# Designs tried in a protein design run: designed miniproteins, single chains, continued (3). Part 3

Each design is a single chain, and the fold is of that chain. pLDDT is the mean over its residues in the fold that is shown.

## One batch from the design tools (miniprotein)

Design m8071
Fold by ESMFold2-Fast:
Order: structure tokens, then C-alpha cells, then sequence
Structure m8071 (fold): chain A 90 residues (1-90)
């Protein structure tokens, strides 16, 4: 059954995500672990270019937040992320 196969395939990613959250319980670390898990789940289900572009944009926003990015830097990135998403859909 697909659920058992998917669970088996996702087990290493789930374990890695839990270990990452246990090592760093900050909201940013938790979001990074969840994004890594989402990426792995989408990879197993055949991701669309749009889904990959959206995940990449979220991962980059998370990295900017970890680096202490300003609202101005986040806003500039949002415009660039929208452009990349439009390119991925073209």
C-alpha cells in the first residue's frame, strides 16, 4: 500500500527532522526541519517545478531569517522569489 511505502521511504527524513528539532528547538530550526521533510516528501511524489520553486523560496527566506535579515532584505527577496516562481511556471 502507498502509505506504508511512503512511510518507509520518508523514515530517514523524519528521523533527521526530529533530530534537528531536538538539537535546536528555535522556531527557525523547526521550520528548517519541516521544509527539509516537505522537500523529501515532494521528491518521492514527483514534484512540479512550481512546488520545487516554492520550497526553494521558503528555504531561502528561512536562511535569511537565521542570518538576522532585516524587513527590507526580506521584502527585496520576496520580489526576487516571485520572479523565480514565474520563471519556473513559464
Amino acid sequence: PPSAELQAALRPALEAARAAVEADRTPVARLRALLALARQALALQGPTPRQLAELAALEEVLAMLEAGASDEELEAFAEEAERRLEEALA
Scores: mean pLDDT 69

Design m8072
Fold by ESMFold2-Fast:
Formats: sequence, C-alpha cells, structure tokens
Structure m8072 (fold): chain A 97 residues (1-97)
Amino acid sequence: AEELARGARQLAVVAEKSDSPYAKEIAELLRKAAEAIENGDFDTAIEYLQKAKELAEKSGDKRLTAMVYELLARVYELKGDKEKAEEYRQKALDIMR
C-alpha cells in the first residue's frame, strides 16, 4: 500500500509538469488518491483515480492515462477484486500498445 501511494504521488509530479489544462487537477486527484491508499480507504482512492483517468483521457496523454489505469488495477488488486484489476491492467496495455 505505501509503495502504491508513493507511485501515485510520483505520477502526480509527472502530471503537473504536463502542458495540459488539466495537469494541476490531475495532480491534485492523484495526491488525494495516494492519501486514501495510505489510509486503507481503497473505495475513496478508486473514486479519485476514476476522476483522474477521465481528465487524463480528455488531455490526450496516452502515457499518463495508461499509468492511471495501472494504479486503478493495483488498488483493485489490494481490495481483492482480481477481475477489475485484470480489466484495468489490460486497458493500460491496450492504450500504449
């Protein structure tokens, strides 16, 4: 969980360096997701990551979008939802191809 939260915070730094109008909001959502992960609140983390995903998709940043999908997959895995984890992992791979 701690390592995953660090990953989300690192991705927030990457997102904030983007020249996208959504960069700051994506970074803020990723930091909130990291805090929720550290608190063991995986449902709240998923909500923030879903919002970050939508903005990343809207920004057209495929790499950022794929990395948010990977974070979603890992949070679902920690929650014990292996089916959702696999779904999001495949979506991340399909985006980058």
Scores: mean pLDDT 85

Design m8073
Fold by ESMFold2-Fast:
Structure m8073 (fold): chain A 90 residues (1-90)
Amino acid sequence: NPEEIAQELAKLHQEKNNLSEEEVNALKELELEVIENQARAIQKLLENGEPKEDLIKRLKENTEKVLKQTPDEELKKIYEKILEYLLENL
């Protein structure tokens, strides 16, 4: 569920950056749009003939790279959930 993932991400940023409820809601909407736009981009790549197995491999490798650059364990879990959601759209 991309809305739940976006909400978790916004709440984590609220804790770290002392965001107001209005700022958290705005960030949630932005993060949701980012996730949905990424899913749509992946769908277009698949429709344009990108091999599904190659796309899965690239998504996993890109996520691993992001995780290695991410010091926060809760943020890593959210990025893994984003990957799972994107893979479900394939």
Scores: mean pLDDT 83

Design m8074
Fold by ESMFold2-Fast:
Structure m8074 (fold): chain A 58 residues (1-58)
Amino acid sequence: AAELTVVEVPSLEEARARAEELAAQHPNARVTVDEERGEVTVLYAEDGRLRGVRLVAR
């Protein structure tokens, strides 16, 4: 099952920075940027499960 955590950040630049930190900790992480919505989503595998973090600029 996939679990998605949503985190609010002050800007798209901050969202990208946080996504990069998560990707550095998870070698198979995939990052998707939605500039129109101000969102960055990081998906990674941990303990045989798909986990996700969506960073939203507000």
Scores: mean pLDDT 79

Design m8075
Fold by ESMFold2-Fast:
Structure m8075 (fold): chain A 97 residues (1-97)
Amino acid sequence: SHMEEVKKKFEELAAKVKTPEEEILVEMAKAGFALYEKNYEEFKEHLEKAIDLLVELGNKEHLEALKEILKELKEAYKDNKEMVELLNELLEKIEKA
C-alpha cells in the first residue's frame, strides 16, 4: 500500500534524527502508523516514549495538547476495550508527570 511506502521512507529518515524534539516527532509518527495498522501495543509503546521525552524536556504545553488528543481518541474508540485500557494508562502517565 502507499502507507507502507510512506512508512518505509519515514523509517529511513527517522534513523538519522538525533535531537529530543525530532525524536518526539518520530515517536508520534510511529504511533500513528501503528494505530492505522491496528497494532495497539506498538501504538502504546511509541506514545509512552513520546510522553517520556516531553516530560524530560518540560514541555507542558505539548503534554497538555497530547492529553486532549488522547481523550478524544478514548471517545472515538469507546467500544474498543483494549484501546480504552491503553489510552487510560497513557492518560495516567501524563497526569503523574
Scores: mean pLDDT 83

Design m8076
Fold by ESMFold2-Fast:
Structure m8076 (fold): chain A 65 residues (1-65)
Amino acid sequence: SKMDEFRDEVEKIIEEMLNGGNLEEAKEKLIELVKKYFDEEEQKKLVKDIDELIERIKKSHEKLK
């Protein structure tokens, strides 16, 4: 299904982040996926959630050292 495709692409981006990938690139890729798979109202909510998630991940990485 299209949602399975979305999940697989999200997991790929998350794996890139966990393997030392650039968080800003990951954010951009996630936003592009959201625009591809969701309507405009859901896109606005999910883009905000993605932005907040990436900020939290950045702060967590600073703490783990």
Scores: mean pLDDT 76

Design m8077
Fold by ESMFold2-Fast:
Structure m8077 (fold): chain A 85 residues (1-85)
Amino acid sequence: MSEEEKAARYEVAANIALVGAIWAHEQGDRETARRLGEVAAELYKEAIKLNPEAIDSLERGLKAARDAGMDEVAEILEKTLKEVK
C-alpha cells in the first residue's frame, strides 16, 4: 500500500469518526462526540504526515464541527490544524 493510499484511508476513517461525533452531539451525547472528535483529530494527523494535502480534509472537518455547534470538537480540530500547519 502506497503512502498516498494509506493517507486516503486515514482521511476516510477520520471523516467517519467526525460524522459519528456530529451524530452523537445531535443525540445529546457530548462525551461520545468529544471522544470521536479526538479520534478524528489523530486520524487527520496521521493522514497529513503521509500526504500534506490531507490538511484540506481537516479544514473541512473543522468547518463541519463549527457548523454543528460542537465547540469542544472544533477546538480540538483547530489545535490539530495549528500543530500540522
Scores: mean pLDDT 87

Design m8078
Fold by ESMFold2-Fast:
Structure m8078 (fold): chain A 70 residues (1-70)
Amino acid sequence: SFDEAVAEARRLVTEVRDAIRAGAPLAEIRRMVDRAERRIDDLVRRYGVSREAVLLGAEVTSAQMYIITS
């Protein structure tokens, strides 16, 4: 379902945020970001652009900026 797909993407985004906060290695954070991005892309592919997908995508973009500026 849409709700289950959103919950899964949100879980992955939360894992990225927690890894950044914990000071995980950049290589690990990159892998986690790639995983989250693929799930959000799948969410958009299956259900179209939603507010939830846009907000989750913004959080992934923030994590990507952290990687670039680190």
Scores: mean pLDDT 87

Design m8079
Fold by ESMFold2-Fast:
Structure m8079 (fold): chain A 71 residues (1-71)
Amino acid sequence: EDDELIARLTEAFVEAGVPRSYAAAIARALVDNGIRTPADLDRLNRESLKQLFGEEVTDRALAAAREVLAA
């Protein structure tokens, strides 16, 4: 279910250093944009991802998201 994926992504982003409320908003935005697999995440360009996560957190958040989406 989408809610379960959003929850898993939220926890992964929190672990990567994103504040919980912001992590939940980002997780929801990814799922709302059809991001459900690592391949879906790879369809997004780096500029869009930096806009979503912020520059310093982007690589950690992406690595965490890939692990969740691959599971």
Scores: mean pLDDT 76

Design m8080
Fold by ESMFold2-Fast:
Structure m8080 (fold): chain A 76 residues (1-76)
Amino acid sequence: SEAEQLLKLKDNLVEAVRANDEEAVKRLLAEIVSKFSPEQIVALRDEVVAELEALNEPEKAVKVQQAFDKALKERP
């Protein structure tokens, strides 16, 4: 289902960010932006940011939010 895909991508993105795997983060963001609506991307951004903040990773939360915001602005 779409909900299962979103949950899996959220979990994978959180893990990649925590691992400081910039290549994996880039690939996952590209997949998210290509597959989902702007509304879904914003919701996923907010969930990833909230989860990173809950894990006491506020610096990584800010970086991920900036990456999502850039991807949304550059969307055709």
Scores: mean pLDDT 82

Design m8081
Fold by ESMFold2-Fast:
Structure m8081 (fold): chain A 82 residues (1-82)
Amino acid sequence: SMSEQERMGQLLSLASAVREGKVSEEELQQAMKELKIDREQVERAQALLDEAAAWVAANPDMSKEEGAALQAALLARVREIL
């Protein structure tokens, strides 16, 4: 069985792929069934990734520590979506 942390990571990966136009509607429907999530959760994760992308663009010389902190904050917010 998939852990909650693995599910959070998979939701972020799926949301990223949808945001980049890399998945078909059929692939999205299948992934949502496998992860037991709905479209609203995917859309909320996409919005979260847009916020993260804006922050990274404003901070191109981000340190490893700052990157780890951003990743931790993203995972915490994804937990709120699930």
Scores: mean pLDDT 83

Design m8082
Fold by ESMFold2-Fast:
Structure m8082 (fold): chain A 60 residues (1-60)
Amino acid sequence: TDDELEKLKNFLKELGMSDSDINEILNAIKNGKETVTLSSTSEKYNVQELKKKALKLLSL
C-alpha cells in the first residue's frame, strides 16, 4: 500500500540511502520483485527483509 511504501522510503532515508537508490527499491516493490540490485552499488537487497525492518520502526 502507499502507506507501507512511505514508511519504507523514510526508513531507507534514515539509513542514508540516496534518492535514486530508494526509487529503485520502491519501483522493484511496485513491480512485485522479491529482490533488487542497485545500479549505483551493485548491492542486492531482499524486499521482504527491508519491509520487516521498516515495520520495526512502528513497534516500539
Scores: mean pLDDT 74

Design m8083
Fold by ESMFold2-Fast:
Structure m8083 (fold): chain A 85 residues (1-85)
Amino acid sequence: MSAKFQRLEEVLQPRAEELEERLERLLAERELSVHEQIEATAELLKEAIRELDLPEEEQARLFADIDEIREKLIEQADEAEKLAA
């Protein structure tokens, strides 16, 4: 997991504590399915990236990376649920 995850982590590292607290609060306020948790996390990360005021091209790449990770996690969650049934 790979260069895309690493790049995202590096960009968000200065805000890691804030993001962790915001995510904990979001998850605590609502009983979310695994799919909804993945979607909510992706949206939280995109919001954090918007707040960084990065160049449009760089922001678009990070959003694409988040979307790819989100889709992969949803697929893995679906496979795990299918195997558990």
Scores: mean pLDDT 74

Design m8084
Fold by ESMFold2-Fast:
Structure m8084 (fold): chain A 72 residues (1-72)
Amino acid sequence: MEEALELQKKAEELYNSLSEEQKKEVEERLKPVEEELRAQGAALLAAGDEAGARELMIKGVEKTYEIILEVK
């Protein structure tokens, strides 16, 4: 979890350094990812799989960081 929080901070710093055009591109690329993660997260929480939900959150942060790097 701590590693995911550190990566999230790096992602936020990088995102804030982007132009408005680049930020919009990130948002467009993230839409399908957020939709998928939201559906999977809801299913895991309904099943009581807190460990799976945490792992999914980490993957979400990693995916977000990758998209930001690709747009930059």
Scores: mean pLDDT 79

Design m8085
Fold by ESMFold2-Fast:
Structure m8085 (fold): chain A 70 residues (1-70)
Amino acid sequence: SKEEEYIDKLVEETETLLKHAKEVDPENFDELAEKILEQVEKRVKEIFGEGSEIAKEAIERIKKVAEEVK
């Protein structure tokens, strides 16, 4: 579906941004990652609705990627 395609792209873009943040500013990575995750989570909730299953799944995927990049 278009929703799944959008989420897959958003997850990939978030992973790329987190990896880049870690490479260019490793000392501030935790703060940068938190800000990136807050912005992405807010956008997901605004597009798909806060508390929707698709939003919850997207947020969990994004959080998992952030933990893997650490």
Scores: mean pLDDT 82

Design m8086
Fold by ESMFold2-Fast:
Structure m8086 (fold): chain A 86 residues (1-86)
Amino acid sequence: MTVAGVLIDATGLSEEEATERITEALRAKRDADLVYLEVISDDKSLETLRRMVEEAARRAGFEVVGTREYVENGRNIVVALLRPRA
């Protein structure tokens, strides 16, 4: 089983720019069995980050297996475990 890591800082990006950046990163990891995605921002809510992750996964052809949300040092963090769709 191969697990790929993706870390994206969405701070200072528009919602669409950040979503597209996540989408392209996921497309580059379609050969992995699972992707561990971490999206960090100090200027976007956890709800916004979660929606961006869900939309990026949809665009890239991934299924969201699970998500976790954190607030650490004034930054909002959404972690998602994703699987490529067949």
Scores: mean pLDDT 87

Design m8087
Fold by ESMFold2-Fast:
Structure m8087 (fold): chain A 88 residues (1-88)
Amino acid sequence: MDARGYAQLGALHMSRAAVAAFKGNTEEAVKHAREGAKYARLASDSPYARQGAEHMEEAAKLAEKGDPVGAALHAIRGTTYMARAARE
């Protein structure tokens, strides 16, 4: 899969992480946040992909800590960065 494909998968998982976090589903939020970070790092060494991964790693941490709002906000930010990475 090319960098754009990985960036799109990253954005999809980040979106799912945000929805799961808003619903209070911690297990799904953490799962999708970790997958989002993984695909973001596979997408490229672009600054956007790196920032997307970092926001997803923070989203997973906040979800595990019991902060669903913080997790959702970081997941949304990660999705924005991956959308920019996918444009390349």
Scores: mean pLDDT 79

Design m8088
Fold by ESMFold2-Fast:
Structure m8088 (fold): chain A 63 residues (1-63)
Amino acid sequence: MRYRITLEPGKTLSEVTKDLYLPFPVTILEEDPKNNSYVVEAERYVIERIKKASGVKSIEEIK
């Protein structure tokens, strides 16, 4: 499944995921550093864990 992850200013995806001990990798499809956003392909369970991380502003599923 594809998701758009928007982070708080100054945060990177690696920083916000570092402490989550994710069981599965996240595939980065697109990066938009100007808007602090990433389009990723990941399992829903992984995304649910990332949603709870400090520094994540929003996550939207791409339909």
Scores: mean pLDDT 76

Design m8089
Fold by ESMFold2-Fast:
Structure m8089 (fold): chain A 69 residues (1-69)
Amino acid sequence: EEEEKLIKEFEEKARKVLTEEAKKQAKENNKENDKKEMEEQIESFLKTLLETLKEFGKKAIENALKYLE
Protein backbone atom coordinates (compact mmCIF):
# COMPACT_ATOMS: atom_id res chain seq x y z
CA GLU A 1 0.00 0.00 0.00
CA GLU A 2 2.90 2.39 0.62
CA GLU A 3 4.13 1.48 -2.86
CA GLU A 4 0.71 2.34 -4.31
CA LYS A 5 0.85 5.84 -2.82
CA LEU A 6 4.38 6.36 -4.16
CA ILE A 7 3.36 4.99 -7.57
CA LYS A 8 0.41 7.39 -7.79
CA GLU A 9 2.63 10.34 -6.87
CA PHE A 10 5.23 9.25 -9.42
CA GLU A 11 2.57 8.74 -12.11
CA GLU A 12 1.18 12.26 -11.60
CA LYS A 13 4.61 13.89 -11.67
CA ALA A 14 5.87 11.76 -14.57
CA ARG A 15 2.74 12.46 -16.62
CA LYS A 16 3.30 16.19 -16.15
CA VAL A 17 6.99 15.95 -17.10
CA LEU A 18 6.26 13.74 -20.14
CA THR A 19 3.48 16.06 -21.35
CA GLU A 20 5.76 19.12 -21.03
CA GLU A 21 8.61 17.33 -22.82
CA ALA A 22 6.31 16.11 -25.61
CA LYS A 23 5.05 19.66 -26.20
CA LYS A 24 8.64 20.96 -26.27
CA GLN A 25 9.73 18.29 -28.77
CA ALA A 26 6.71 19.01 -30.99
CA LYS A 27 7.58 22.72 -31.10
CA GLU A 28 11.27 22.04 -31.87
CA ASN A 29 10.40 19.69 -34.74
CA ASN A 30 7.74 22.04 -36.20
CA LYS A 31 5.32 19.10 -36.11
CA GLU A 32 2.44 18.65 -33.74
CA ASN A 33 1.20 15.21 -32.88
CA ASP A 34 -2.53 14.82 -32.48
CA LYS A 35 -3.38 15.33 -28.79
CA LYS A 36 -4.86 11.82 -28.70
CA GLU A 37 -1.67 10.27 -30.13
CA MET A 38 0.46 12.11 -27.58
CA GLU A 39 -1.74 11.03 -24.66
CA GLU A 40 -1.75 7.40 -25.88
CA GLN A 41 2.06 7.37 -26.08
CA ILE A 42 2.36 8.91 -22.61
CA GLU A 43 -0.09 6.37 -21.13
CA SER A 44 1.71 3.44 -22.80
CA PHE A 45 5.10 4.63 -21.55
CA LEU A 46 3.78 5.29 -18.03
CA LYS A 47 2.18 1.83 -17.88
CA THR A 48 5.50 0.15 -18.74
CA LEU A 49 7.45 2.39 -16.36
CA LEU A 50 5.04 1.86 -13.45
CA GLU A 51 5.14 -1.94 -13.92
CA THR A 52 8.95 -1.83 -13.85
CA LEU A 53 8.97 0.32 -10.70
CA LYS A 54 6.48 -1.99 -8.97
CA GLU A 55 8.83 -4.92 -9.63
CA PHE A 56 11.81 -3.05 -8.15
CA GLY A 57 9.81 -2.10 -5.07
CA LYS A 58 9.58 0.85 -2.72
CA LYS A 59 13.24 1.94 -2.91
CA ALA A 60 13.16 2.27 -6.71
CA ILE A 61 9.89 4.23 -6.60
CA GLU A 62 11.26 6.58 -3.93
CA ASN A 63 14.43 7.17 -5.96
CA ALA A 64 12.38 7.87 -9.11
CA LEU A 65 10.21 10.35 -7.18
CA LYS A 66 13.30 12.20 -5.93
CA TYR A 67 14.56 12.43 -9.51
CA LEU A 68 11.26 14.02 -10.62
CA GLU A 69 11.36 16.57 -7.78
Scores: mean pLDDT 70

Design m8090
Fold by ESMFold2-Fast:
Structure m8090 (fold): chain A 93 residues (1-93)
Amino acid sequence: SHLAQARELIAQARKALEAGDLDTAIDYLSQARLALTEAQLQQQGLSPQQRQQQLSFAAGVEAVRRAVMKVTKPTKAELEEEIKELEAQLAAL
């Protein structure tokens, strides 16, 4: 399930962050955001076509965010806040 995938990716991002591997944490957070988006869209009962459209948009937004983060190199504290936000969104599902 996309919910289980999002949970695992968030856990991997946290492990990478605890290890000081910021680049790997950014990669897992990017994947977790997309998996969480898919889980949210599935919960809303959208058609396959509607899900594809919204996922394509979300993937584009996430690709830009990931590229910016790789260039700006956020701090460990900033990535920890991103993880907490995703954990809160996951808990709300």
Scores: mean pLDDT 85

Design m8091
Fold by ESMFold2-Fast:
Structure m8091 (fold): chain A 108 residues (1-108)
Amino acid sequence: SAMEHAKEIAEENRIVAEVVDILVENADDPEKAAEELEKLAEELRKEGKEELAEQLRKIAEKVKKLKKLTPEKIAEILKEAKLVTPTAGVLIAELNFREELERRKAEE
């Protein structure tokens, strides 16, 4: 039904938001970002969301190989994993602005 589909989209958007938060908060520590993503993937697997869990595991494997996560790299990873929705795009843009503000605070 349309309502069931809307609930699935809302839930996916919530998960994508959590993934972006993990990547942004741990942008200077990709290994920690990968560990947090693996934990989220395990929770999703326990909830029966196997496909989303596998997508997060693939993101974690890519993240482990990086020295630092930039907004552009985060967007690239999410696009490759097919987790970019219109809502995710807006959230990424908001987080890019927030990251710039935090950078300016750190330079003071």
Scores: mean pLDDT 71

Design m8092
Fold by ESMFold2-Fast:
Structure m8092 (fold): chain A 82 residues (1-82)
Amino acid sequence: SVAKLEQELKKYVEETKEALEAIIKDNEEYGKEVTDKAYKESEELGKKKEENTKKKLEFAREGAKKEVKELEEKAKNLVEKL
């Protein structure tokens, strides 16, 4: 019967549509998890880089202060010897 084949075909289309909608939903949930993880990892990398840069700047500043102080002491000693 042609009518029976049409009913079976309609049922197959509906079942296929439901299966595709389920796959789309699962993929959307997975995509969100991957995206959220990437954002968290990016933020952590940014914070580590900022902390590392701050430490390097502090070391450079302390080094510069020490060199300036040593130069001031040398200049004072030279003036006192005149």
Scores: mean pLDDT 73

Design m8093
Fold by ESMFold2-Fast:
Structure m8093 (fold): chain A 95 residues (1-95)
Amino acid sequence: MSPAERLLEEALRELARHAKELMDAGASPEEIVEAVRERLRELRRRLEAELAALNVPPRTQARVLAALSITATGLEFDILYNPEGARRQLEEIIA
């Protein structure tokens, strides 16, 4: 696993843990999605800085950041429209 892939995996796990914590606390799907969007902005900024510090090539940085955003968007849709599927997906990411 490359350092860039490890950073992406850790960002995704942090996002998934946050979403699952809110889900387990009984937050509404809409509240969970708002929290995920806020956390994604923070995680994306952190990931951009970490990738830059490691001198990761720009093309690889763009791909990793795109992967984070795409996965987060899929999670948002599943939280709203397929909550049981979302729960399973979050558990798989955290594992």
Scores: mean pLDDT 88

Design m8094
Fold by ESMFold2-Fast:
Structure m8094 (fold): chain A 73 residues (1-73)
Amino acid sequence: SLEERIRELEKRIEEAERNGWSEEEKKELAIEAVKLAYELGTIKSVAEVDESLGSEEEREIHRLMRETYKKLK
């Protein structure tokens, strides 16, 4: 279910916070987060996400989110 996918994403984020963020984990989490946000109707466009905001990790996730969102149209 969608709720189970959200719980799994939260669990993966917690594990990444404990073990450190890898490039593979950033990509995987970004793709999953965009899919969930799209299904929830939370995002209409990620094009306005400012890459200058947040940490380097957050900027990379935002970039991957935009790329993934374009493919889901």
Scores: mean pLDDT 62

Design m8095
Fold by ESMFold2-Fast:
Structure m8095 (fold): chain A 109 residues (1-109)
Amino acid sequence: MIEEALQLRRLGDEYYEKGDYSEAAYLYSTSITLLEKVLDELSDEQKRALADSYANRGEMLYKAGDLEGAIEDYEKAIELLKTLPESEEIQAKIEELEKRIEELRKELA
């Protein structure tokens, strides 16, 4: 299941690069669903991959005009990143996602 979920995430990345955001979002959603079922069994690297899947799906929801959905996914990504060991890279990613959320909230207000 975990390996299958990570393969679906990589396939989602390929469709994202091709500009097929609908297929990419579907693949990320399936990967997220599978990884969430085994969250307590995930390594830090696998939790990072789950966080990246949420952030990437959020970006695609934003491109599709779903600002509320994008905010929800970015918040889930931040929650997961905060469970990982502290690093400059993790802190920078959290700050990036928090800035995106603030900009989207301004568009909704």
Scores: mean pLDDT 84

Design m8096
Fold by ESMFold2-Fast:
Structure m8096 (fold): chain A 67 residues (1-67)
Amino acid sequence: TEEAKENARKGAEGARASGTAGGAASYGWHAAQGSKDNPEAYEYAKKGAEAPTAEEGAEWLEKGARA
């Protein structure tokens, strides 16, 4: 949904701005909660939350924004 895509996009921006894996994880899990009705976006958000770096997390969330 457009809402899930917007949540993923904002999550990616926040993840990069945080500069930490923990900060990216928070944004990723928030995006996942907003993506429950879109399984593909949910999986990308989950991968973003579990990524070892903020940059990798942001990349996964950006993929979710396009799902």
Scores: mean pLDDT 73

Design m8097
Fold by ESMFold2-Fast:
Structure m8097 (fold): chain A 92 residues (1-92)
Amino acid sequence: MEEARRRVLLALNKLKTLSQEDFIKALEEARKRVAPLLTPEQLAGIDEAIKSAKEKGVDEGIKKLREVVRTLTPEQQRALADALDEAIEKLK
């Protein structure tokens, strides 16, 4: 489903505009919400995105997160998009 992919990519674009600290907070919060829906390998990918953002900045975090998104089902993409949107709104 194209809509699920478009929604998660829009959420990634919003994440890219955040400070490093806010990016990490939003992604850690979203990770907690989607943990029951993702495989251990997909969760490890999100953990790598968080580590990359902490060590190398937001652009490297986004790069790793895009790799994870390519492995997600439409249902998982929708869940991640919803979790990211909610986490970003809570930062405001």
Scores: mean pLDDT 84

Design m8098
Fold by ESMFold2-Fast:
Order: C-alpha cells, then sequence, then structure tokens
Structure m8098 (fold): chain A 74 residues (1-74)
C-alpha cells in the first residue's frame, strides 16, 4: 500500500540520518547526505506516483550501496 511504502521510505531516511550522525568519513558523509536529499524528494512523490517512487527508491538504494562499497575499497 501507499502507506506501507511511505513508512518504509521514512524508516530508510531515519537509518541514513543515523549513518550521517555516526560516520567520520567525509566522502561517506557527503554520499549519504546526497542520498538523504534524494530519498526525501522520492518520499514527497509517493502520494501521486507510488510505483515510480518505489522504482526510484530501489535504484537509489543500489547506487548508494555501490558508492559506499567503492569508498570502503579505496
Amino acid sequence: STEELQAGLEREIALIEEAIATTTDPEMRALLERALARYREILAKVPEDPEGAWAEARALLAELQRGLAEIVAA
């Protein structure tokens, strides 16, 4: 449902905010802050386009996971 998707995105946002608060790596923080802004934009679109919001959120999660892995490998 739209409510379940919204709650899921709000939970992901909270986890990213926690990660930003606890990270000491400036590159990781910058990546997380950019992802946070994009997740907030996606959340705002959920009432009008829940399917598009879901697709964007999945793509963003994959991008974030890849970016974090690249920083850790450096």
Scores: mean pLDDT 85

Design m8099
Fold by ESMFold2-Fast:
Structure m8099 (fold): chain A 77 residues (1-77)
Amino acid sequence: SEISELGTKAVGLEMRIMARRVDRNTDELTPEDIPDLEEMLKYYEQIKKLSESLGDQASLKAAEQAIKRIKEQLKSI
């Protein structure tokens, strides 16, 4: 599904952030993570819109939680 495809792309970006943390030997987010976090945010906003259109309450709630988390992460950098 479109939601599944967007979710897979978001997971790929999360894995890139994790790889950078491993290379830096730290769990801290840095400014170099901002572009990937912003791209993840766009994917979750698309999932939210699709979930609303489809009446998929589970995917909608998951997207809303991810959006809130990513926005807080961006504010912490």
Scores: mean pLDDT 84

Design m8100
Fold by ESMFold2-Fast:
Structure m8100 (fold): chain A 55 residues (1-55)
Amino acid sequence: MSPAQRRQAAAILRRLQQMGVLDDIDAQAYYDRLQAGQMTQADFDDLQTMYRLSQ
């Protein structure tokens, strides 16, 4: 993932957690992958899909 995509993923994660779309366990799993540099394109696509569906 690009640095811009990583920043976008972090912003989306924060919003999804604030809206209650992601519970603490699922949110933490995504944060752990993001911090470890292990977040995949599929993870990013899932976050974007969840964000769009929660609008």
Scores: mean pLDDT 82

Design m8101
Fold by ESMFold2-Fast:
Structure m8101 (fold): chain A 65 residues (1-65)
Amino acid sequence: DGILKAVENVLSLVDSAKENLTPEQTQAVLERQKKVLEMLLKGSTDPKAKAYIQEAIAYIEEVKK
């Protein structure tokens, strides 16, 4: 499923940023990836995919704290 792979790629980029980038660069990655997830959420009609995307958005918000 393309949505599953897209969410996995977003989470991988977020985790890589946390490990390898400065706090400022990490925040920029989090903001960009959150917008990607929000676009996927708007384009998705599958309830399971929507739930997975929403969980990934919540994870990004937790990382931003």
Scores: mean pLDDT 81

Design m8102
Fold by ESMFold2-Fast:
Structure m8102 (fold): chain A 83 residues (1-83)
Amino acid sequence: SMENEKKLSLSILMSLAGEEADELRPKLESLSSEKLKKIADEVIKVYEETLKKNSPTLSRDQAEELALEAAREKLRKLLEEEE
């Protein structure tokens, strides 16, 4: 259902946002299910591509940390575009 898709996208984005999750929650919840899914897909893609790019040269922990930072930066930019 659209409601379940929205909840899943929201859950993923809130997990990626970490400490900023509570501040971003009202804005994320105000978005349509379609927009939230597009944002989640783009943020996940940035995470996966950054992780893949850095995995050969960095430790797992360092590559994951860098991927999370890139994903959070992308999330902030996409949310600014929705203002």
Scores: mean pLDDT 82

Design m8103
Fold by ESMFold2-Fast:
Structure m8103 (fold): chain A 104 residues (1-104)
Amino acid sequence: MMVKNEVEIKLKNDKGEVIVKAEGENDEGIVRVKGKGLKKEEIEKMVKGAKEEDLKVPGVEKVEYEVKENEGIVKIVGPNGPGAAVKAAHGMVNEYKKLGFKEV
C-alpha cells in the first residue's frame, strides 16, 4: 500500500551514497535527497533538475526547493503533490543511475 504514494531508494557509487525518498499526505508531496560523500552543489543540481515546469501538473499549486549541506528537498503542494513527488523521485533515481550510481 505505501508503495503507491511513498518510495525510498538507496543508491551507491565510488564517491558516496544517496537516499531518494518521496512521501505524500493530503495536499503535500515531499522528495528528499540525502547524500553521503556528495557536495551541496551536486545535490542542488539534482533537486533543481526536477524543474518546476515539469512538476506543475493539474492539481499542483506550488513547488518549493530547499538545499542543505547534504540534503535537498522538493516540496510539491496541491492535491496531486504526492503523485508528482513519486514521479520526481523516480526521475532523480534515473539521473543518479546515469551518473554511475547503482540501486542497493
Scores: mean pLDDT 79

Design m8104
Fold by ESMFold2-Fast:
Structure m8104 (fold): chain A 69 residues (1-69)
Amino acid sequence: EEEFAELARKLGISPATARALGYGLDLLRRHVRGVEAVKRFNERLKEKGDDVTLDEMDAIAREIAAELA
């Protein structure tokens, strides 16, 4: 399926490799969402620099959660 192939590519693996590893569509969606959230969070932290506060981290996490919903 198209969605499965796109999600596998987002993880940097072929759809054939994802199937061989036993990924189902729901598990692949969850894994991609988690990887994307961590990637976006790290990119936002880099933009803020090392002096980012806990309140700023919380705001960034909420923004990313809203973007991925």
Scores: mean pLDDT 74

Design m8105
Fold by ESMFold2-Fast:
Structure m8105 (fold): chain A 81 residues (1-81)
Amino acid sequence: MEKERRAAALYTASQINLVGAEFNARLGEETGSQEFLDQAINDARSGRDNGVKGGELSGDKELTEEMERRARELEEQARKL
């Protein structure tokens, strides 16, 4: 139960980071600001780290892989801009 609650908190933190990555990537694209694109990459990486930690606590490998995939896609998109 406590491990599941901690995993849920880490997944929530991961989701917040990934939303931040999407937001900053959009701002970077719209404004041409490299600083927003760099922030999007950093947010995507933080989202991956939190998602992996959550998966390790819960034992949910499928969810961990999905969070890593989403974070990788966001980082790649930001790098292409």
Scores: mean pLDDT 79

Design m8106
Fold by ESMFold2-Fast:
Structure m8106 (fold): chain A 75 residues (1-75)
Amino acid sequence: AQPESVDEVLSRIILRAADEGKDTITLEEVEAFLDELGVSPEMREEILAKFKEIDKDGDGTVTLEELAQYLAKKM
């Protein structure tokens, strides 16, 4: 999968969660969103792996701020 495609999906997750008035997003919500988009198994695994890397507490929840900081660090 292309890095830009993964980062674009993460950006869309942030925007959707913000539109719903959420400050955090769970791993289960990410999985459901990826299933809705019909992403490839390889892209799904890459996005979930990055999400778990950002989840410093290992509780399956990350803040939108942590996701935004992760994307900004790559730009």
Scores: mean pLDDT 73

